# Designs tried in a protein design run: designed miniproteins, single chains. Part 48

Each design is a single chain, and the fold is of that chain. pLDDT is the mean over its residues in the fold that is shown.

## One batch from the design tools (miniprotein)

Design m1750
Fold by ESMFold2-Fast:
Structure m1750 (fold): chain A 60 residues (1-60)
Amino acid sequence: DEVEPLVEQLKSPDLNVRLAAARRLGEIGDPRAVEPLRELLKSEDLEVAIVASYALDLIA
């Protein structure tokens, strides 16, 4: 199961790790990612917020 480690990677200090994890969670489509991705929508990094929004659209 890839979801749990990807959810932890959303909290990474590395921007590239957070972006990759958000995209992968959207592709998997597991609803366990919904709440963590919603927190990323509040990010000051516009790119992180955009990727989180895209991933949520894939899941929801």
Scores: mean pLDDT 80

Design m1751
Fold by ESMFold2-Fast:
Structure m1751 (fold): chain A 85 residues (1-85)
Amino acid sequence: SAEIEEKIKELEEKTKELIENAEKFPEEEKKKIIEEGKKALEELIKKGLVSESSFDTFNSLNEVDQVKLSITAIGMKEALELLEK
């Protein structure tokens, strides 16, 4: 599964880069990322990979930290989809 390993590595590098630039995203893109992040987080909770309290934590964060956590959740979901192939 060298192909899957390489794709996960690329995904991890992309996720890290996006997190480092989270505060620099346009307002509309931040809102879109937060929306997709909430969906990804819900799926990760349903699969038992993160705690249900993660939503409470997420909603208590400022916008930049919500974007960072959203990017992390989206990356985790994409990695899981690659591993379930």
Scores: mean pLDDT 80

Design m1752
Fold by ESMFold2-Fast:
Structure m1752 (fold): chain A 74 residues (1-74)
Amino acid sequence: MISREELRAMVDAVVDTIATTYGLTPEQRAELRAFAEKRLDEFYEKHPNPTREEAVAFILKIARELVEKADELK
């Protein structure tokens, strides 16, 4: 089972990587992070104790969604 802290750290790393790669402003980065936090909260409502497999699937989905969101914020 994956811890909440571990999954949050992975989400934060993905957000930071995408925001840096796309050259987002601090305000756009904050909006991207808020989007990621909302998706993470929705995931935990459905999966309060996620398996590692569920967490990996979530990270792959959110990475794609964050790329799409970053393109909208430019």
Scores: mean pLDDT 83

Design m1753
Fold by ESMFold2-Fast:
Structure m1753 (fold): chain A 68 residues (1-68)
Amino acid sequence: MSGGVEKLKKLKEESKNKELQELLDKAIEAIEKKDFKTAAEYLKKALELDPNNEELKRLLLSVESMAE
């Protein structure tokens, strides 16, 4: 999952939306704690702010598969 965390960190750095950055930061923290259910919840909220972000959609699906 290091690659997924790296992609989320990159999205956070490239984003100008502070709310999105905070949600991505919380998702990263949850992934690092192996709390994939909480991570998926934060990624869903992030996707509501950036609904056309295909990378974010892919990361959400990956995290949801680990939460099940």
Scores: mean pLDDT 80

Design m1754
Fold by ESMFold2-Fast:
Structure m1754 (fold): chain A 78 residues (1-78)
Amino acid sequence: GAAKLAAGDLEGAAAAYEAELAKNPDDAQAWYNLGQVYLAMGKYAEAAAYYQKALALDPDNARAKSALAVAQANAAGA
C-alpha cells in the first residue's frame, strides 16, 4: 500500500543523507534533513540525536532547536 511505499522512501532518503554525511560530516543542513526523516518515521530518539548534530554545526538554526524540542518530548513520552 501507499504507507509501505512512503516508509521505503523515508528509509531511502535516510540512507542517501547518511551516505552524503559520510563524505561531508560538516553539512548542518543534511543533519537537519536526516533528523526530519527520522521524525517522520517516528524514531524520535534518533531524530533528536541528528538535530543535536545539526545544532553543533549551526547553533543559530531556530527550526532545528524547535524540532529537537518536539523530538525530545516525544522520545520522553511527555
Scores: mean pLDDT 79

Design m1755
Fold by ESMFold2-Fast:
Structure m1755 (fold): chain A 71 residues (1-71)
Amino acid sequence: SAQEARRLAFQGSIAYNEGDYEKAVELFEQALSLQTDPRGRAGLLLQLGKAYEKLGKHEKAQEWYERAREL
């Protein structure tokens, strides 16, 4: 549901702010799987890109940013 996607995205943002980028990725990916709205999906893809940058996975971060740009 949209509410569940928003809850997971919020929890992902908390994990990101606490420096737990691996948990942030898991939560944002779960949120993305439930999000059908293009704007909401674009936001989650950008958040995934940022989290992957923090993990040093720059190539994968670029893939997420490209997907966000296509929406």
Scores: mean pLDDT 88

Design m1756
Fold by ESMFold2-Fast:
Structure m1756 (fold): chain A 55 residues (1-55)
Amino acid sequence: SMVEEARKIMEESLKLSLEAVKAYKAGDEDKQKELWEKLKETNEKLSEILAEMRA
């Protein structure tokens, strides 16, 4: 189900966001950049699924 896929992606996005906050507080710039790239990828996947569901 695309709904279940979207839900999993949203949960992944939340986990990545929490890790990004921790990396920011720790001053780990490299890890912050890595997590931001993963968040971008997750947002792209979510946008594609939502577009397919509406098409």
Scores: mean pLDDT 82

Design m1757
Fold by ESMFold2-Fast:
Structure m1757 (fold): chain A 66 residues (1-66)
Amino acid sequence: MKLTPEQAEELKKAIEDAAKAVGGSAKVTFNEDGELVSIEVTSSAPRDEVNVAIAKAVNDVIKKYE
């Protein structure tokens, strides 16, 4: 998935906001081509809850730019 700088910033914010909503934090890393290379999430919530929140945030942003 290659993103423009603007799309990458929106995706990063959405992921960080989703992680905060489940009581955690996220660090998102993109490569030089704007491809998502890693998402590091720290949360006391169950992994499945965190993964669902992050996946929804990612899908909402991607759907906007399809």
Scores: mean pLDDT 74

Design m1758
Fold by ESMFold2-Fast:
Structure m1758 (fold): chain A 73 residues (1-73)
Amino acid sequence: SMEEEMVEKFEEDLKGTIAYLQKNPNKELIEQVEKQAKGIKEKLLKWIKDEELKKRVEEAYEKFLKELEELKK
């Protein structure tokens, strides 16, 4: 489904962002991607109707925030 494809893309984009930042730490970029990810998450949660897909978005976002906090040290 289109909703599942959007969630998969969000999950992949977040993983790719963390992988990039782990190799190339940049404080300004960390702040920028945190803000962007929050905006995308909020839009997805408003658009998605499937509860399992909403849970996947929330879980992917929470994992992303935890990994970003490790990079801020």
Scores: mean pLDDT 87

Design m1759
Fold by ESMFold2-Fast:
Structure m1759 (fold): chain A 73 residues (1-73)
Amino acid sequence: RAQELLRQALDAFLAGKYEEAARLALESARLARDTDPTLAASALLLASEAYRKLGKEDEAKELRELAEELLRS
């Protein structure tokens, strides 16, 4: 489920659909958070890149920091 959403998020990102990419990546991260922190961190990093493409630099930074916290656990 989480892996599938991350793949869909990557497809949306490559198609320039940054709002959709962020939404799908955040959903992937939420589903993976407690079971696969590495997958959740990857999804948060993709959402961060999508937010950067949308000009939401503060939100992008926050998501990157959350991904780093997950990788430290």
Scores: mean pLDDT 84

Design m1760
Fold by ESMFold2-Fast:
Structure m1760 (fold): chain A 84 residues (1-84)
Amino acid sequence: DLIETAIRLLEEAIEHLKAGDYDSAIRKAQSALALLKQLGEVSEDKEKIQRAIELVQEAIAHIKAGDYDGAIEELEEAIKILRE
């Protein structure tokens, strides 16, 4: 399931952020983003997937800006939306 794979990649990104491995966190978040974009093309719940995409993009921007707590919050919100 692509949604479950995207959630796992986002959870791994949060784990890397908490460990101080920001480069790996960005790579995991970008991998999740690619899967979410594929899901957005075929999903019946396009608004839900699009909101998750926006949150992951904002999280990547926060990591690059050095706001790691903000990035974790955005990724946790994306996971919550995807689980609904």
Scores: mean pLDDT 87

Design m1761
Fold by ESMFold2-Fast:
Structure m1761 (fold): chain A 70 residues (1-70)
Amino acid sequence: SDKEIEELKKSAIEVYESQIPSSEEKAKEEVKKILDEMAEKMKTASAEERKKLIDEANEKIEKIFEEMRK
């Protein structure tokens, strides 16, 4: 349901924000944008497509963490 997707998004944002330094505002904004896009796509996606969307979001977020480590 849309409610479950929104709860997943909110939980993920809280977890990732706790891992990102307060000085990295751009990284926080990018992570939030990725999770927002994932949630919106999941609302219109099949169950199989939802798994792929979660994987794609995780890959994008990992790249942001890699960039922060530079």
Scores: mean pLDDT 81

Design m1762
Fold by ESMFold2-Fast:
Structure m1762 (fold): chain A 83 residues (1-83)
Amino acid sequence: SAAEELRAIFEKYAPLLSEEARKVVAEALERIIRALETSSPAEVRATLMREYSRLYEAITDPEERSIVARLMGEVAAAVTAAL
């Protein structure tokens, strides 16, 4: 499922992130997974963009930002394929 794919993406990148970054990323992915289960494709896309923006603002370290951008790129691809 898309939810399983998103969790696998998280597990792959989580060891590269601080504890604080892991927490905010995990919360963002849970909101995206909920949208995939309960919302229209347009609302899922809006949620994905909103959560990406929140993560970019919350994570200020340049190296962590690079890791999260790669993680969110894979998430966006998986979400798009599921719609």
Scores: mean pLDDT 86

Design m1763
Fold by ESMFold2-Fast:
Structure m1763 (fold): chain A 90 residues (1-90)
Amino acid sequence: EREALVARAREMGRGLGRQADAASDELRARLVETLRADAAALAALAPEDLSDAELEALEAFAEALAAATTDPELAAAAREVAEAARRLRA
């Protein structure tokens, strides 16, 4: 189950990164803002607020998104989400 969740999250991240590259600069900027807001929200959470499986899936999603996109700002914002999820894992 956990491995399947992580694999699905990774594939979703990869797909979103590729789709974002085909999107307008305006839509990519909105995604960057959304990811940075998500990273800030994660940084405000207690370690108990999300399961390890959820955090691992989120990290895998964000890392795959960062690797798949050619937009350096989008990649940086995705890495911020991955790092925030990583910090919450016990």
Scores: mean pLDDT 83

Design m1764
Fold by ESMFold2-Fast:
Structure m1764 (fold): chain A 70 residues (1-70)
Amino acid sequence: ATAEEALESLDANEHKIADLPENDAKIFTAEREAQRRLARLYLESREEAERLARELEPPLKALAEELRAA
């Protein structure tokens, strides 16, 4: 349900990334891949996925800031 909807939403918006500036496209691609990984892990193991989501939120924010600065 929720994880499947997230993956479907990410796939539907792939073509929109092509029109973004290169730096923004890199940030969005990194965030999208992280969300895809979380959604897949959620389907396999909900408890493990929830722990990883909490751990990945801070590093994903840090990564986005670093990519934006580059």
Scores: mean pLDDT 66

Design m1765
Fold by ESMFold2-Fast:
Structure m1765 (fold): chain A 81 residues (1-81)
Amino acid sequence: GMTPEELARFAEEAIRLGEREREEALAAGRELEARLVERLLEAARKALELARRGDAEEALKVLREALAAAEAEWEAAQAAA
């Protein structure tokens, strides 16, 4: 599995990419995508803090749960449209 140091770098990269994705979604008027990315950014920041504390398992759990929740919300929104 990833080390805490590798997870921290991954989370930092995910935050940078997510901030760009959020900006693009907002510029395009994609409110749901922007909201989901904001939640994923919150999770990535929490995971970064956990990874910096050496809690690699908790960091991965936070990321996995946030991704699953975002995917479920996105799929539900598509089904409702």
Scores: mean pLDDT 84

Design m1766
Fold by ESMFold2-Fast:
Structure m1766 (fold): chain A 78 residues (1-78)
Amino acid sequence: HMKDLVEELEKRYTPEQVAEARKKADEYFEKIREAWKNGDTEKARRILLEAIAELTPLGRAYLTQKVAEFKKEEVKKK
């Protein structure tokens, strides 16, 4: 479902805007993932809120997809 939303959003942006949105989402996701791995859920929440404020709709969609995929993979490993 999230993948379909991301694909529809990508059609509305230029290749450069798509690349920038992916890069920004990746940067924020790495910071959030690192905070979660360290058990710092408050820091992860603050980074997520900052990302929502700073990112474009496409960037927010990418970040949401990465967060969902990370949580799904962590559940599968257990």
Scores: mean pLDDT 77

Design m1767
Fold by ESMFold2-Fast:
Structure m1767 (fold): chain A 64 residues (1-64)
Amino acid sequence: SELEKMKERLERVKEELRREAEEARAAGDERRARRLEVMAEATETMLEMAEWVYKKAEEAEKKK
């Protein structure tokens, strides 16, 4: 399903952002690390929204 693929892609993006944030911190680039952490948090919010949409779609299908 499209929703399932979207969730998988967002999860991968979140993991990459967290890895890049750790690399930036190790390199002493605190500003870049903070920006990447904020992006990872935004990606987490998108994941929660995707799960909510998935649940709503299932409920709507059962009512028709």
Scores: mean pLDDT 81

Design m1768
Fold by ESMFold2-Fast:
Structure m1768 (fold): chain A 83 residues (1-83)
Amino acid sequence: SMEDVIELALVLAYSSEVDLLLRAVKEGRMSLEQAQQGLETSERLLEEAKELTKVSSDPEKFKKAVEEMEKKIEEIRKLLEER
């Protein structure tokens, strides 16, 4: 439906925010404190994306984006643990 298209676009925007954080952390452009705040925000965006997936009429379209977000958040977490 049109609602699913809009909701998927929102989830993809959340995924893009996580991608930007991962890139900044990998490039060393953020302090540990800034990166930890970014991780907390990314974890909240992931939970919102999961809730949107649950209420979607086509959850399969959201599943891939959510799985990619989860993998990137875990990568960020591991990078911060190594600091």
Scores: mean pLDDT 81

Design m1769
Fold by ESMFold2-Fast:
Structure m1769 (fold): chain A 89 residues (1-89)
Amino acid sequence: SAALTNAYLKTAIQLNNASKYNDAIAAALKALALNPNNVGAYNNIAIAYLNLNQYSKAIAALEKALSLNPKNLTANANLALAKNNLAAA
């Protein structure tokens, strides 16, 4: 359901804010199981991977988000950040 998808997405956001990045990814993946095209879930998976310094995985999630919505400002900004961090690592 849309309500359950939104509940998992909100949980992922809260877990990212709490620096519980692996739990945030798990919650976002549950949102994707209900709605595979949820751009917000891919963005939150990417935020978690960025904070875990797993830049290649962050890039993959952001490219998926942008394949679904090319104008998503959050995904575009985070993709630039992930690519810059990968190049600097």
Scores: mean pLDDT 90

Design m1770
Fold by ESMFold2-Fast:
Structure m1770 (fold): chain A 84 residues (1-84)
Amino acid sequence: VEEAKERLLETVREILDKMVEQGKISPEEAERIRKEFEELVEKGDFDGVLALARKYIDNPIDLFVVLAEVTELEFLRKKEEEKK
C-alpha cells in the first residue's frame, strides 16, 4: 500500500511539473496542488483525490493515469482490510 501511495504522489508530481513546463499553471500553484493531493492520500480520501484530479488535470491521458493509480490503491487497501 505504501509503495502505491508513493507511486501516485510521484505521478501527480510529474504531471504538475509537466503542466508548469507547458505554462498551464505556476510553480506556486503546482506546489499548493501537490500538497492538497498529499494530504488527501495520507487521509485515505480517495474521492477527494479524484475530485482534485478532475479539477486540475486537463490532459485526458494524465487524468486516466491518476484514476488508474487511485483504483490500484483502493484495491490494495481492500485486500489488506479483508485479511484482518
Scores: mean pLDDT 75

Design m1771
Fold by ESMFold2-Fast:
Structure m1771 (fold): chain A 95 residues (1-95)
Amino acid sequence: MKIAELLIEKRGWDERTAAIVRDEVPDETALKRLIGIAKELLKLMEESEKDPDNLEVTKKIVAYSVVLSFVLGEDITSKENVEKAIKFLEELLKA
């Protein structure tokens, strides 16, 4: 329900396509995976601040930011936005 509802509301997915995601991946599992991605992204952003020339860290930041931005329908490119995304996903997991 929660991930399928996000895809409908934030990405305009039709209910039939969103229902396939719901049936294949339990909301709790999907939310826990997204929280894990967001926490890893936060860690990578901290590593990038220590070594801004590390292209491998930068590539991973871009990849994880794209995934989170797609699911949440907002631009997840700053530490503040990643921290807000973690809180939002944790609240969805509790509800």
Scores: mean pLDDT 75

Design m1772
Fold by ESMFold2-Fast:
Structure m1772 (fold): chain A 74 residues (1-74)
Amino acid sequence: VREEIIKKLEELLKQAEADGASPEVIEYIRKALELVKSGGSVKEVLETLRKIDLLDPSYAEQILEIVKLLNEYS
């Protein structure tokens, strides 16, 4: 489950970089990825993902998939 979340976040980062997303969006995606890899709180990851959606709603579907995965092992 953690590996799947990491994979989805890495896919999101790659897509955002390819799209030329803002540096702020890229920074928040990287932060979410680091939080998951370091075992940070689910709440902090969710708050970071919410900030990405607020900055660029074009990634809302990918973010929703990641949120579903985060809730599966609670």
Scores: mean pLDDT 80

Design m1773
Fold by ESMFold2-Fast:
Structure m1773 (fold): chain A 83 residues (1-83)
Amino acid sequence: SQREVWRRVQELVARAHEAESRGDRETAERYRREAAELAEQAGYPALAHMLRGGDVSVSREPGSTTYEARSEETGLRDTFDSG
């Protein structure tokens, strides 16, 4: 599901940050690459672009379960429903 993909991406990003904080840049880059590939395969190209260091804004209207990730440079957009 979209919620499970988002959770897995967040988990991989957290592991990348942990590896980077201990000076393991190779492992951190590997986790970020894995997260980007997972996002891309799941149909979230804007999220994948962000994970590769691209420009992305993530927004959610108060009271909504829907998130939008958008890149102004590439025009890529992902809509994610957490509800």
Scores: mean pLDDT 75

Design m1774
Fold by ESMFold2-Fast:
Structure m1774 (fold): chain A 58 residues (1-58)
Amino acid sequence: SLDAEVEELNARIAELEARLAAGDPEALREMMELGVRLVELAVKRTVEKKELKKKLEE
């Protein structure tokens, strides 16, 4: 489900934040790439939520 994917991405962001604090410059690049993916996933989740709401409210 999209919720599981969002949870996995959030866990990975937390790991990258820890690596960034340790001085790993590659963690910044990976975090930026995950940021793009997170936005894409949030858009998909919003669309799916609208479709479910439409079915439940009719």
Scores: mean pLDDT 74

Design m1775
Fold by ESMFold2-Fast:
Structure m1775 (fold): chain A 61 residues (1-61)
Amino acid sequence: STAPDTPEARKGEEALIRGILAYSAGDLAAARAAFQEAVRHATAAGDEVTKARAESLLAQL
């Protein structure tokens, strides 16, 4: 499905990317915080894809 093109959807995607970068750097606390932000913004935007990805990554921390 096509992701929503809204400011909130973009914030969710940016937070997801930031979380992935933090995780790759070994900063698990920053990764967790960023993935939680991604879930919040994606939920507000109705972006089920970004929400599911962020929740899956949180479950692996």
Scores: mean pLDDT 83

Design m1776
Fold by ESMFold2-Fast:
Structure m1776 (fold): chain A 71 residues (1-71)
Amino acid sequence: SIEELIKKGEEALRAGDLGTAREYYLKAYELAKEQGDKEAEYRAAKGLLSLDPNIKPVGEELRKVVEEYEK
């Protein structure tokens, strides 16, 4: 589930495993996009931004998702 993926990302982040954390958050984000679930997409995007606010290759896309949901 998307919730499980986000939780695993948070656990990896606490362990200092940034690569694993990013993988779980990205998987959750892609799954939410595929399902068209805007709420889940928003939650996953927030998770990615909390992991690395300077994510340059996808940061702009993530910020757009968060901004659109918060309108």
Scores: mean pLDDT 75

Design m1777
Fold by ESMFold2-Fast:
Structure m1777 (fold): chain A 65 residues (1-65)
Amino acid sequence: MPFQPAPKEVLELLEKARKAIDEGDLEKAQEYYDKAAELMSTLPFPDPSAAMELLSIAARLSVMK
């Protein structure tokens, strides 16, 4: 079923996390990822596209530690 789109704040945090990863700033990337994950966990029916982005960032952070 279609779900509500992710809040702008979640999308902004995901964008900041990706940018930090691209710039090699793993500490900031982890911080933004954690904030985005916390906000996503408060959504009862998260947008699948935002969830996929979150998983992609998590996988990248896992292999970069």
Scores: mean pLDDT 74

Design m1778
Fold by ESMFold2-Fast:
Structure m1778 (fold): chain A 58 residues (1-58)
Amino acid sequence: DDGIKKLLEEILGVSPVKLDDDFFSLGGDHNKLVKLEARLEKEFGIKLPNSVYFDGYL
């Protein structure tokens, strides 16, 4: 939705972002992913698993 898309644009510092874009291909890193996870939990009640950080994306 627009809220998640806008949040991704804010965290990554790029616009526009499409929902089918890969987070790490857009310049996402561990710090940005931590911030994204915290904001998704706060604003939408959504949490990304820690495996996204450690299973070979960074």
Scores: mean pLDDT 64

Design m1779
Fold by ESMFold2-Fast:
Structure m1779 (fold): chain A 57 residues (1-57)
Amino acid sequence: SGDRRRRARRLARELRRTEEAGRKRGLSPEAVARLRADTVRVVEGEEQAKRLAKLLE
């Protein structure tokens, strides 16, 4: 669906931002990988919360 493609594009953008920020701060590859995993969880949680909020409006 269009929503799935939108979420995939958002996740890709946020992951790029996380990697760039981690590299800029000189974090290890392992630390960056953990931040990537955290980014996925946060984005997925926010998208779920957004869908729930839409149902409650």
Scores: mean pLDDT 84

Design m1780
Fold by ESMFold2-Fast:
Structure m1780 (fold): chain A 100 residues (1-100)
Amino acid sequence: MKEEAKKYYQEGLKAFDEGRYDEAVENFKKAIELDPNFAEAYAMLAAVLYHLGRLKEASEYYDKAKQLDKSLKPFYRALARIYEKEGKTELAEQARKLAE
């Protein structure tokens, strides 16, 4: 189960890096279905949904990510990736520091 969840998570990251955001969302949802405790997958899904303006869905997955990891480090790592994708270098650096 967890190895399959990780495979979908990695495919989601690849889709995100390539700008295929809907495919990224689908792959992160599959990762969560296979491993409901996969904090990194919830965090990436929440961050991508915020980027897409799907705020209600993003909020629900963000709350689950916080419940699984109170440090919010997975969420800050996801946010840093989005800021780098958007060319927001200083915000990406700040998010990376919060993920330390």
Scores: mean pLDDT 82

Design m1781
Fold by ESMFold2-Fast:
Structure m1781 (fold): chain A 60 residues (1-60)
Amino acid sequence: GPAVYQAVADYTAKTDLDLSLKKGEKVELVADLGPAYWVVRSLATGEVGIVPKSYLEKVA
């Protein structure tokens, strides 16, 4: 299946394109935007947005 990541800390969206995450929230990778940011989909809410890669750890 798709690779699953989880938030290592709470992240608050900075722009309308960003996704806010709670620590431990699971996400799927949608697109790699380069060295610092990914587009992800929350498995809890189904919402899609940009998050910093440093806030994510691989779990599956």
Scores: mean pLDDT 83

Design m1782
Fold by ESMFold2-Fast:
Structure m1782 (fold): chain A 61 residues (1-61)
Amino acid sequence: SALDLLEEGNKYLAAGKFEEAIKKYQEALELTRKSDSPRAQLIGKYAEAAIAQAKKALELK
């Protein structure tokens, strides 16, 4: 599920593996874009924010 992909992304983020985290968040986002459910929209917004934060961490490190 999209939630499982977010959790995997968060695991990589905690380990400092930002590129792997971004890939998992992108997979979650793609899955949510195929659904019109309110829950999927919320998960998608979280994934977009997490991708932006991880990208900033890569650039500022």
Scores: mean pLDDT 80

Design m1783
Fold by ESMFold2-Fast:
Structure m1783 (fold): chain A 87 residues (1-87)
Amino acid sequence: MYEEEVLKSLKNPEIQEFARKALEEERARMTEKQRYLREINDYLLLAWRDGAFGKAAEIRKLAIEFLNSTLDEQKELVEKAKKIVDE
């Protein structure tokens, strides 16, 4: 809704093009976020498979934190989850 309203309000084609590029960058960020989400979930499943419920609980806490984190923070949380599984 807001994006459509902003694009429709833009009368300058150059500004409209910059707004379109910003949307493409958001889509690229979403694909990275999807990859990180998959990886952290894979570590959770590995912990469950191995019966390591204590490790699974810690990874689950990181997964909850992940949903409210920036892309850089999400990468760090994935690395922490990997360390928990590798221990």
Scores: mean pLDDT 73

Design m1784
Fold by ESMFold2-Fast:
Structure m1784 (fold): chain A 71 residues (1-71)
Amino acid sequence: ADDLLAQGKAAQAANDFPTAIALYTKAIAADPANVTAYTNLGVALQKLGNLASAAAAYDKAIAIAKAKIAA
């Protein structure tokens, strides 16, 4: 998960947002509770102009974070 996040951040730094999205999606598949992966996915989607998908990713990150606090 951490290696996939690092690869996603490197792709994002290179302005390769489609590759960053794919890597963050793989990180989420490995750890569905990874708040950082959802947050980074939201940023990459926002940079591509996919605002609805970015909002969904941020909402998921918030929901997971709230569930961890409430437990």
Scores: mean pLDDT 81

Design m1786
Fold by ESMFold2-Fast:
Structure m1786 (fold): chain A 72 residues (1-72)
Amino acid sequence: PERALSPAEAIPLLEELVARFPDVAQLWHLLGEALALAGRYEEAIAAYEKALALDPSFEKARANLAKVKAKL
């Protein structure tokens, strides 16, 4: 990739990646970040919760989950 992806461009790519690799906590966390940046907070919460279900020690996902929940 020769340029940075916007959140709107990253979301469909990340959705494809989590469908192919559903057990990778980092991909769910990246999807959650992209969804949160796009203002899709309920979907971002679901993605972060999936990342934490796969890796309960994922501190960054936990912090981001708390931030997004505070916006609802």
Scores: mean pLDDT 81

